# Designed miniproteins, single chains, continued (4): the designs that were tried, part 18

Each design is a single chain, and the fold is of that chain. pLDDT is the mean over its residues in the fold that is shown.

## One batch from the design tools (miniprotein)

Design m12635
Fold by ESMFold2-Fast:
Structure m12635 (fold): chain A 65 residues (1-65)
Amino acid sequence: AQKLNDEGRKLFAQGKYEEAAKLFEKAIELDPNFYESWNNLAVTLAKMGKLEEALEYAQKANAIK
């Protein structure tokens, strides 16, 4: 999960939000308790204009801590 999260963050920094979101989704699939991936996906969805979806993932991240 950590490697996928790190690669997703690199893509996010490059403005490749759709590709970054895909990697964060994969990281969550491998480790659903990895808070950083949930939070990073929420931020990425917000950058893509998917605000309602972003809020849902942010709430899930807060539940994990």
Scores: mean pLDDT 80

Design m12636
Fold by ESMFold2-Fast:
Structure m12636 (fold): chain A 88 residues (1-88)
Amino acid sequence: SEEAREALLRAAELAEEAARAAREGDFEKAVELAEEAMRIAEKVPELAGMEMIQLALAKKLAERGDGEGAAELAERAARTLREKAEEL
């Protein structure tokens, strides 16, 4: 499960970067980072559906220019992804 742990931590890092980009108003970068986090996270069997929903919603909010909404959801996803990595 080392590979799974590394994937969850990488997805969390990308989600945190997406949140920062969204707060800075760089919505294009926020969308790209959220998509990258989702691509990594969805390959991990320990990932709960809620984290994928939070990342997908963060992406949609960033696409609409809602930086704070996108950042809050991306940060929630990052927190849960890190918690899951610690359980592995």
Scores: mean pLDDT 85

Design m12637
Fold by ESMFold2-Fast:
Structure m12637 (fold): chain A 78 residues (1-78)
Amino acid sequence: PLLERIYKEQEKEAEKLAKEYENDPTNADSLIAKGALYLREGKYDEAIKYAQQALDIDPNNTLAKNVLEVAQKKKEEA
């Protein structure tokens, strides 16, 4: 749900969202949001790292799995 807003609106509030989500760094959604932002910036290693941390907290999180898969695919193409 949180990442659906980022996915749809994407770029506009990247810095603001990252700052807000740091207020709850133990929440998987916060880590996924950071992963999505790094993925968009072309920093796939960071995106993978944050997505994996989110999965460590919530292994069944579909959004984290999605970010991880996309980041891995982009890294393979790099």
Scores: mean pLDDT 71

Design m12638
Fold by ESMFold2-Fast:
Structure m12638 (fold): chain A 62 residues (1-62)
Amino acid sequence: MKAGLVVVGLSDEEAAELARRLMEEEGYDGVGVTRRDTAEEAEAVAEKGKKDGYDEVVVVVR
């Protein structure tokens, strides 16, 4: 399974840690990480990711 992770307001290290947890704890084969500046941009990327063949997409906004 492939997962997308879209983040706003997180550091690169925080985003990488979330991706690692998704792979280790949820059993995803890979996690694609995308950073955006706004929640609205993050939601748009998540919608596209779900249509483009990601099994799950997680959005995290700080």
Scores: mean pLDDT 78

Design m12639
Fold by ESMFold2-Fast:
Structure m12639 (fold): chain A 68 residues (1-68)
Amino acid sequence: MSPRSQLQARIAQALAVHGPLTAAELARLLGVSPSAVSAALDALLARGAVERRRVGRRTEYAVAAADP
């Protein structure tokens, strides 16, 4: 598995466990650069695996949920 695919899986798991997080919070939690997290989040957004949400001044990401 490529490092990019591994980072995408780790981000999805972190969001599932910790709830909605910013890219900066994910970068700190996973020990990777914010640019690496942003690239992985772009890929996850493109395939519909996560949602981007604006909460005031913050941009948060969450696992795409099927539950109402």
Scores: mean pLDDT 77

Design m12640
Fold by ESMFold2-Fast:
Structure m12640 (fold): chain A 64 residues (1-64)
Amino acid sequence: SLADSLSDTAYLAGIALGDPEKAKKIGEAAREAALKGNVFKASQIAALAMQGKLEEAVKLAEEV
């Protein structure tokens, strides 16, 4: 599903950036946002993480 894909993308990007706790947090938030119909927010969390902007991804995740 799109929710699973966005969650996995955010999580794997966070793992690649070296922070497993933040990776789990942004992955869970991206999934939750997508399941609530906020695909834009879910996509932004994943995109920020892929860009190496892990702190910005975490801040956006805390708004979910």
Scores: mean pLDDT 86

Design m12641
Fold by ESMFold2-Fast:
Structure m12641 (fold): chain A 83 residues (1-83)
Amino acid sequence: SKERRELVAKAVGYEILAVGAELEGDWREAAEAYEKAGEYYEKTGDLEAAARAYERAAEAYARAGDEERAERARARAEELAAK
């Protein structure tokens, strides 16, 4: 559907932004973008892609020094990967 295509485009767009932020060393921006990508992949039902995006968000949050958000993102990734 058009709605699903738009959600996938948003997820991919946020992944591209996240990779760009990682290349700049802006780990907080990268983490937030990966988290948004995960949210959009969940909305499309692509739980594997969502889990990977949240795992990348957790790594980026940890590099940014945000241990609380890193743990939350990791827990979300593990929950989705188990489904």
Scores: mean pLDDT 89

Design m12642
Fold by ESMFold2-Fast:
Structure m12642 (fold): chain A 55 residues (1-55)
Amino acid sequence: KTVDEVTELLIFKATQGGWSLEEIKEELDRLVDLGFLSEKEKNEVLKRIEEELAK
């Protein structure tokens, strides 16, 4: 659920908020540092966002 919620939020920020993929990666790193995501979950979210932004 957390992975899904983070993915949806970051897709919104990328598509509607004008965030770059670099800014998204930085935010994901911060979420891992804060303990909200594991490194594996960060990679899952990033992959899903990259796939969405590709199409």
Scores: mean pLDDT 81

Design m12643
Fold by ESMFold2-Fast:
Structure m12643 (fold): chain A 89 residues (1-89)
Amino acid sequence: MKELLEKAIELAKEAIEAAKEGKVEEAKKLLKEALKLLMEATPEDEIAKAVGVALRVIGLLFEGELQGKPAEGVIEAAELLIEYAKELL
């Protein structure tokens, strides 16, 4: 479990760096992989909260695209994922 959470955090950090470099599509791919690992690592008693976090991550990505700020959306979404993953560690 902890190893998957640590990998999710690292991928989310890589997504932030890619987004800062303007590599938005790469950042989105990294964030999607981080989200998959987070969901796999989530214990049963946290599933409802994890689903809520996943929906917020997806929502931030769509909001960023709608506002013409997709890189900012990826950064906010990745930071939210990192915060939740750290709570589970």
Scores: mean pLDDT 83

Design m12644
Fold by ESMFold2-Fast:
Structure m12644 (fold): chain A 83 residues (1-83)
Amino acid sequence: HMEVVLDDTRTPAELAAAGPEAQRAHRAKLVRGMADYVVEQFRAEGREEEADELRQKVDTLIANGDLDGAVAVIAEAVRRLEA
């Protein structure tokens, strides 16, 4: 089981500064992990509609190569979970 860091949008910014290869590999891994974790949290809370919506949005953004956009959507979803 992985320890998931959901707290901070600085993670994408830090990875961008690390260079393109490290950025893509690590960002993609973190974005997928964050998305999976947040989706699972919505499902565990009985918010399956929100889980499905988040999954679809993030998957679309990643498929389009928009990792930063995917992270922004995940961060917004985390705020919704905390509300």
Scores: mean pLDDT 71

Design m12645
Fold by ESMFold2-Fast:
Structure m12645 (fold): chain A 55 residues (1-55)
Amino acid sequence: SELEELEKAFLKFPGDLAAELMERMVEARKAANGDVEKTREENKKLLKEALERYK
């Protein structure tokens, strides 16, 4: 799936970028008020933006 491919790309990012994205993903989960599906959609957006920035 698109999310799976984005997650695989994430593993190739520099450690600093990966750590920053991880922090943002945690914040997205909190903002989603426990909605796992909403959190996944937000994580997908964050991963896409990071990949485009560092492609």
Scores: mean pLDDT 73

Design m12646
Fold by ESMFold2-Fast:
Structure m12646 (fold): chain A 70 residues (1-70)
Amino acid sequence: MKEEIIEEIKKLVEEVNNDPTFSADQKAALQFTAKRIIERINEDESLTEEEIKQMLEAFKQIVDRFRAMS
């Protein structure tokens, strides 16, 4: 579960990096945000499955917001 969510975040970052609608600054910001989320998931053993899913959903919302700003 945790590993699957981390993999999904990494795939989203790859999609963003390959998407010409995102600026270089937006790509850098999303990479940084993804790294922080992955670090939190790996370091915080107290996180529930629900909280980890909420972190993925929050990241998806950030990606969608940046896409809308392009």
Scores: mean pLDDT 81

Design m12647
Fold by ESMFold2-Fast:
Structure m12647 (fold): chain A 58 residues (1-58)
Amino acid sequence: SMEQERLLASLQKAGENAVGRRVAMADLDVSEETLERARRGELSEEELQEVLARKKAK
C-alpha cells in the first residue's frame, strides 16, 4: 500500500544515521534491528503492517 511504501522509505532514511535511528525507534516503537533490516530491504509486508498498526494506535 502507499502507506507501507511511505513507512518503508521513512525507516530507510531514518536508518542512515544514528540520530534518525534513535528518533524512529522511539516514535515507532521499533528495534534498531528492524531499522537495519529496512535499510537492507529485508522487511516483510507483515512487519511493515505491524509497525504501521502500532503507529496508528498512537
Scores: mean pLDDT 74

Design m12648
Fold by ESMFold2-Fast:
Structure m12648 (fold): chain A 75 residues (1-75)
Amino acid sequence: MAEKARQLGIELAKQGYSTGELARKAVELGFSDEEIATAIVEHLRAVGEDVPEAAARRMGLKIYELTKKELEEEK
């Protein structure tokens, strides 16, 4: 499961997608909070961001929370 999240993060970074777009796609694919955090960490690394893993995970979980709220309001 974590490997699929990691691959999603890398591929969407290569395609120029934002972290928010990554979070939305991961929610649509049914990824867990931890898997989404993993994808965001790998996305940030792939775009060249020098962010500590702990900080990236906290940021990822917050983005995921905001993305879930947005999707619930959109539907």
Scores: mean pLDDT 73

Design m12649
Fold by ESMFold2-Fast:
Structure m12649 (fold): chain A 62 residues (1-62)
Amino acid sequence: SEAEEYYKKGLEYEKEGKYEEAAEAYEKAAELYKEKGDYEKALEADINAGLALIKVGVDRIK
């Protein structure tokens, strides 16, 4: 599904250290999962987006 595809893009960006792009991909995945009524997967994607944004902040401080 499109939601799963965005989630995988988030994982790929995270693997490359592109945490801002990863967060955007996870946020899109969360919205798509929510539209499908898959609230558990939407919550997982939102959590991963939040963690990616924390990494962006940490990298900019270091």
Scores: mean pLDDT 82

Design m12650
Fold by ESMFold2-Fast:
Structure m12650 (fold): chain A 60 residues (1-60)
Amino acid sequence: SAAEVDALVARWQEAVAAKDRAAVAATDAALRALPPEDQLEALRRRQEAQDARAAAEAAA
C-alpha cells in the first residue's frame, strides 16, 4: 500500500541519516516483503532520497 511504502521509506531515511546499518538492513528486509509494485516504488523513492542526501552532503 502507499501508506506502507511511505512509512518504510521514512524509516529507511531515518536509519541512513543515523548511519544505523542494522536499521537499514531491517528496512531492506521489510521492503522485500512488499508486493512487487510497492517494492519498485519504494526503491525508486529510496534512490531519489539517496541522490538528494548525497547532493546535500556534497554541498555542505
Scores: mean pLDDT 81

Design m12651
Fold by ESMFold2-Fast:
Structure m12651 (fold): chain A 69 residues (1-69)
Amino acid sequence: GPPLSPEERERLRAETEREVERLLKEAEELEEEAEKAEKEGDLKKARELYAKSVALRLRAVGLEVDLEL
């Protein structure tokens, strides 16, 4: 059925937390690349990298919210 058992919920939470950590790590790497591009004067590349970083962070927040319904 649709309801999860407590054990299934804990496992899903652990897997989701791992995915959130992965997304946040990728976002941080993109932010570092964006800062480097900005310092090099490539504002278009910096903007695109920042946009990707924001999208990954938003996705991570969405995953956390879905578990706290």
Scores: mean pLDDT 83

Design m12652
Fold by ESMFold2-Fast:
Structure m12652 (fold): chain A 63 residues (1-63)
Amino acid sequence: MSKEEFEEEVKTALWEMQAALAERAGDYETAIKIYEQAAKESTNPDVREYFKKKAEELKKKLE
């Protein structure tokens, strides 16, 4: 595994953890922002799509 691949995995895990903590606290707006930021910063297309879907799912809960 390259250094860049390892860094991407670590960042992905940290973003997911932060968003999950916000969701657990009931702060869905903050969780959405974290997922949207993760999608923008992720260089892997599959990871970006994953975070985009997470943000959209939470937005639907707030509708």
Scores: mean pLDDT 78

Design m12653
Fold by ESMFold2-Fast:
Structure m12653 (fold): chain A 62 residues (1-62)
Amino acid sequence: GAPVTITITGSGPGIRSDGSFIAPGTVLTGVIVEETEDGFILVRLTEDGQLARLGRDHVTIS
């Protein structure tokens, strides 16, 4: 899919595949790989190629 811009809003859980946390207010670019039934999205990040697991209610996608 096409890359999207993802803004982390509030204090929702953002975590990369290496276990590092993504701070609120971070703006990311990546491709959405999967949306989970429990309200998370998995994104392949453009910057480092890692997967990030983000709470759907805690992000804005544009």
Scores: mean pLDDT 76

Design m12654
Fold by ESMFold2-Fast:
Structure m12654 (fold): chain A 65 residues (1-65)
Amino acid sequence: SAEEAEKLLLEAAKKVDPSVVSVEVEEIDKNHAVATVTYSDGTVVEIEASSVEALVQGAKQALES
């Protein structure tokens, strides 16, 4: 789910950069998802993925590394 992807991506991103404050995931369609990462300085970065599940899998891999 998008909520699971947001939670896992936030944890993974904070592990690399603790200035990350939020992650929002939007499912555009079944084969396109966007994660929006917001930093404490107001910087916003968008990450495109082939699906919400791809974002979940990537975040899990990062957390298990």
Scores: mean pLDDT 81

Design m12655
Fold by ESMFold2-Fast:
Structure m12655 (fold): chain A 100 residues (1-100)
Amino acid sequence: AMAEAETRGLRAVRLVSEALKGEKVLHPQGGLPAYKVPLSPEEIIERARKLTDEAVARGEMTPDEALAVLRSVIGLLYTEGKLTDEQARALLAEAERRVR
C-alpha cells in the first residue's frame, strides 16, 4: 500500500516536472541561429494534459491522479503569477469536467 502510493506519487511529480520543463524552438528572421524559449502557461497546461492522457491510456495513472497532476500544474502557474484568478478557476473547472 505505502510503496505503491509512493511510486504513484513519484510518477505524478515527474509528470508535473516534465510539463513545466517544456520548451519550443524559435527560428528568427535573417538566418540567425534557432533558440529555445519556455512554453507559455497555456502550452504548459496543454502539455500536462497530453502527458496525463497518455499515462492514463497506458494504465500508469488513474483519471483522479491525472486530475491531481493538472491541478498541481495550474496551481503552480497561478502561484508564480502566470495565471489570473479567473483563468485558474476556468482551467480547474475544465480539468474536473474532463475527468468526471
Scores: mean pLDDT 72

Design m12656
Fold by ESMFold2-Fast:
Structure m12656 (fold): chain A 78 residues (1-78)
Amino acid sequence: AEAEKQRALEEAERRGEALLAEAREAVAAGDLERARALLAEAARVGGETLLRLAELEPENREELEAAGRAALAAARAA
């Protein structure tokens, strides 16, 4: 049943959006260390979700993709 997958995706999207919003605020405030810490935590749960959400924010996409890739590398190293 695709319904469970759709609900899980919606839930992941909402959680990812909240984390991404906080990371975006941290980036805007110049707190890149905090932004990367938030992205690293999310990457441990579902890093690809962050990269997909980066497409929804074209203005900050490059910064979010760079931070997301760094978070994935950090999560992989752990």
Scores: mean pLDDT 65

Design m12657
Fold by ESMFold2-Fast:
Structure m12657 (fold): chain A 61 residues (1-61)
Amino acid sequence: MDERNVEIAKAAHDALKRIQAAKSPEEIDAATQELVDRLVALGVDPETAEKAAQSVRDVAL
């Protein structure tokens, strides 16, 4: 199986937990940006990474 997909899923799950634990809008924004950065590091296009991170944020809130 594609190891990259496992890392992407783990990054999304970690971000979801961080957003749900956040106590301020700044912490939510930081967790969302961290997911974007991690997805880009895994080879995801920046625009796609931003859309995916926003979806995780929307699900978490």
Scores: mean pLDDT 80

Design m12658
Fold by ESMFold2-Fast:
Structure m12658 (fold): chain A 63 residues (1-63)
Amino acid sequence: LVGALMRATVTIPKTGPDDLEVRKGEIVEVLEVVDENNVLARNLATGEVGLVPKSYLEEIGRL
């Protein structure tokens, strides 16, 4: 998963200070696997970094 490019399957609002805001269809780069359910990722459209639930992402490739 680290280094994977993943696409958001739904829009994910920023609900906490450590959360990443992601819109449906935006691509994120996985930086770290935090736990079984969450990754630390960078949104390639915004440049922001934060936590994203893995269940809302689909893998599309790697860097």
Scores: mean pLDDT 79

Design m12659
Fold by ESMFold2-Fast:
Structure m12659 (fold): chain A 63 residues (1-63)
Amino acid sequence: MKEEAEELFKKGLEALRNGDYDTAIEYFEKARELYKEAGLENSVEAGIIDIALGVAKAIKRQK
């Protein structure tokens, strides 16, 4: 599960690079859910995902 969440996070970053903010948000939310399911909700990695998700949502709103 952790490795799958890491792959989803990378896909989210690629979507951000391509300007696909909706797709990026979807991948980040999925990655966050997998970390929560794995009991790693308080990890540094989960915190980074939350920041990335917040940034993606903020950029979408400003567009």
Scores: mean pLDDT 77

Design m12660
Fold by ESMFold2-Fast:
Structure m12660 (fold): chain A 51 residues (1-51)
Amino acid sequence: MDPETLRAFIEAGGHIVENDPAKAQEALQELYRMVQEGASPEEIRAFAARF
């Protein structure tokens, strides 16, 4: 994945784990799938903002 998407993915994952650890497993699986399907950094950040 490109560096911008990778950075968004890492930051989003950290945010989810920190703010909603009970939902982290399911949320991280969805986040991973979004990235594999070509989600933009903006879409990744928007998803993380829900947590």
Scores: mean pLDDT 82

Design m12661
Fold by ESMFold2-Fast:
Structure m12661 (fold): chain A 57 residues (1-57)
Amino acid sequence: MNQLPPLTPVEEEKRKRLRKLSEKLSKLIDEGKITVSQALKELEKARQEAEEEIKQL
C-alpha cells in the first residue's frame, strides 16, 4: 500500500482530539500565554487517557 490504512474509529477520534489540543496549546505557547510545562502536562494527560482507552479496546 502506498499509504497507511485508516485507524480504527476510536483511534482516529483520540488522535484528532490530541492533535486539536496540541494545536491549541502550541498557539498559546507561541503567544506566550502559557508555559511549555503547562502545555506538556495537558498533552501528557490527554495522551495517557487516549492510549489507555486504545490499549483496552
Scores: mean pLDDT 73

Design m12662
Fold by ESMFold2-Fast:
Structure m12662 (fold): chain A 73 residues (1-73)
Amino acid sequence: SMEDVEAALRIAEGLVAAGNYELALPAAQFVLDSPDATDEQKARAYELLGKAYEGLGDLEKAKEYYEKAQKLK
């Protein structure tokens, strides 16, 4: 549901803010896998994946997800 998508985004945002990058990945991925997610919500999820991978030191994956987020905006 749209409420589940927003809840997953809030969880991923909180985990990224706390530096819990590895735990943020499945929460952000849930948004991308949801048929109820809007393009704006998917862009937010891609940005969160970018931040999480950047925090984990995977700069190549971070760049890929940031580029995907930009294409949806």
Scores: mean pLDDT 88

Design m12663
Fold by ESMFold2-Fast:
Structure m12663 (fold): chain A 70 residues (1-70)
Amino acid sequence: YVKEARYAILLAALDFLIRLAKELGDEETVRRAEELREELKRAIEENDEEKVDEVAKRLTELDAELLKKR
């Protein structure tokens, strides 16, 4: 049941990143995170674990980029 827990964690992380980016006024990061969230939802529906892993990697990169702007 680790797979569904991972999905919940990734969705929560994206929601947090979107909220943080909005507070910082970073429109580009908000848009990218929202697109990534939609890609994650599609990957979950398609049971595409490889794509879920790709989304997780992109989320990590986006989070690091946002932190550099602070």
Scores: mean pLDDT 79

Design m12664
Fold by ESMFold2-Fast:
Structure m12664 (fold): chain A 68 residues (1-68)
Amino acid sequence: EIPEDYEEYTVEKDTDIFTLAREIARRDPRFRKYETVEGLQELYALNKDKIEDPNKIKKGTKIIVPKD
């Protein structure tokens, strides 16, 4: 179940949590907070069950991100 304030995002290429957070922030200014340590920790905490290794996130992984 995806909470009302969140949406599903599909990872487009093999990456890591730092690169992924920056790419999300770059695509949408609303997510610029993910360039910070606090925002990165929030993103990882939301997806702990979907990301086995934050340094090796595979293409096609579906993660939860804030909607707005």
Scores: mean pLDDT 71

Design m12665
Fold by ESMFold2-Fast:
Structure m12665 (fold): chain A 60 residues (1-60)
Amino acid sequence: MVFTPEQVEKAALTLYLQGKISPEQVAALGKLVREKGQITSEEIKEILGDLAEEFIELAK
């Protein structure tokens, strides 16, 4: 699956406000999606690990 900057921002903000991801993880996701224009499920998993599945469900 592929996600837009808007989808990534929504999911990252939600998990950050829940205290589930770090500011560094939010910054890494934001940088990658801005530089590439999109981010894959595999790239999300590399940054978030076990939280990647929850992030993907929020980003849909």
Scores: mean pLDDT 83

Design m12666
Fold by ESMFold2-Fast:
Structure m12666 (fold): chain A 60 residues (1-60)
Amino acid sequence: SLDEFVKEVEERMRKAKSPQERLDIFQEAAREAREKYKDDPKKLHEVLSKISEILQELAA
């Protein structure tokens, strides 16, 4: 599900050892999301928004 995908990405980003590693995880997750949700732009926007928020939270 979308929530399972977001949760997995959040766990990976929280375990990252550097800001650079977190950004790399985010970029890979965004690419995977675009492929997985290519036929559903609303779900794509939702997942990208959620993982972007997580990235911003962890960078604070």
Scores: mean pLDDT 85

Design m12667
Fold by ESMFold2-Fast:
Structure m12667 (fold): chain A 58 residues (1-58)
Amino acid sequence: SLDEKVDEFFEKIGLDSSILPEEVKERVKKLLKEKFNGDVDKFVEEFLKDGRILFEPV
């Protein structure tokens, strides 16, 4: 599911998704769905190149 992919994204970047605000998880979910077509590995790669991606409007 998309929720499992959100958790996978945070695990791959070294963050515990259980302690993150729901707003951050919803933003990651929206980016995964709308910008990355559910591709977690591509999202991780782009985040490592430019971490600001989490703070940009979707």
Scores: mean pLDDT 78

Design m12668
Fold by ESMFold2-Fast:
Structure m12668 (fold): chain A 63 residues (1-63)
Amino acid sequence: LAGKVAQATKDVPGAGDVVLGLKKGEKVLILSESSHGLLVAQSLATGKVGLVGRSDVEVVGDA
C-alpha cells in the first residue's frame, strides 16, 4: 500500500498528533504500513502525517 493514494470513507476524529483526523472524501498518501491494520499516511489537504485505520480508507489510485 505504500505509494498509494487512499480516500477516507467516513469522518475520522483525530487523536492528538498520533491519529490523523480526516473528513469523508479526504485523500491521503500512504507512506508505510504499520501493525494491526494501521497505516502511516500524509493528508494531501493539510500535509499532516499520522496513523489511519486501514478500514477507514479506500485505495483510489497511485501517488
Scores: mean pLDDT 77

Design m12670
Fold by ESMFold2-Fast:
Structure m12670 (fold): chain A 61 residues (1-61)
Amino acid sequence: LPPELRRELIETHAELALEMMKAVADGLASGDREARERRVAELAERAAAAEAEARRRAAEL
């Protein structure tokens, strides 16, 4: 894999991980467990989809 593409994959993954951690922190601060769980689940699905898409792009090159 080209180093540039590999770096893009890592950066995308890091950004998604940060967004997930923010969602968890916000949920803990608000005390709304149901809203937190739903938001974390949505972000986890988006992260998995983005990773799968990025890996597919990398595999095609």
Scores: mean pLDDT 74

Design m12671
Fold by ESMFold2-Fast:
Structure m12671 (fold): chain A 69 residues (1-69)
Amino acid sequence: MREELEREVNLALAQMYLALGKIAEKRGDYNTAKEWYEKALELAEQTGEAGRDLIEEIRKNLEKVKSKI
């Protein structure tokens, strides 16, 4: 249960940071968006298979933002 709960928490936090990154990106704050996406990626990578789709989405957004910095 502990490891399962930690994965669920990390998934929820990663989704939250991804959302914050998207908000920053829409505001044109690409440096802040990059920081949020990097935090989201770190957490999503800790979830293993459960975070696979989320990791892909975060990476695509990171690549887009890096092209604007």
Scores: mean pLDDT 82

Design m12672
Fold by ESMFold2-Fast:
Structure m12672 (fold): chain A 59 residues (1-59)
Amino acid sequence: GAAKQQLALDLLQQHADAILSQDPSAVVKIEQVSEDTFRLTVERDGERKELTLNVSELP
């Protein structure tokens, strides 16, 4: 439901904020890739990393 989607977004935003606090030059993007799946993309030092979170994996 909407509460789990919001929790997923909040968790990814916390992760993004932590990355930016350590490296302000990093480019971070959070996107919804499906109804129940969100992705955090981090680009820094020429490297691209992706973290995918499904709302069914949340407590």
Scores: mean pLDDT 79

Design m12673
Fold by ESMFold2-Fast:
Structure m12673 (fold): chain A 114 residues (1-114)
Amino acid sequence: QDLVNEGVRLFKEKKYEEAIALFEKALKEDPDDAGAWRNLGEVYFAQKKYEKAIEYYEKALSIDPDDVIAKVNLAKAYEAAKKYEEAIKVYKEILKEGPNDEEAKKKLKELEEK
């Protein structure tokens, strides 16, 4: 999947618009590529477009519900969007799968104090 790999390279170079174009092209060819949906979410998150990031992480998880990276990124996007109740829900789901996740425990405590 050369388009996705090239998009990731451009994203790391902070060429966000070019990365988005390649991920969108990859998704036009394979709309069930959960990784490409997650990568789109990561680019929008980096641009602080948190509502778009949430949308694309949710799309990735609708295809691959076991993508732990997409779950963590979704929780962080909800937190950044000040959607604390949704962030709490996602962190609780992460902890059900990995009870020793210290970062998720810390985030859950911080959010429950709000």
Scores: mean pLDDT 85

Design m12674
Fold by ESMFold2-Fast:
Structure m12674 (fold): chain A 77 residues (1-77)
Amino acid sequence: MKEEQELASRAVGYVIRAIGYELEGDYEKAAEYYEEAGELYLKLGDEELAAKYYKKAAELYEKAGDLEKAKEALEKA
């Protein structure tokens, strides 16, 4: 279905953006994009990828010093 393909493409796009911000050392923005990717993978029914990216977001929020957002991301994983 076109909608499913669109969500998958957006999820991949968010992961690529997250990697870009991570390479720049902007861990807070990287975490935000990984979290968005996790949300899209949940909508696609891919719980394993969703959990993976929520955990990655939590790790990066912790590196950014945002302990509350790290905790919220872990609860979604």
Scores: mean pLDDT 84

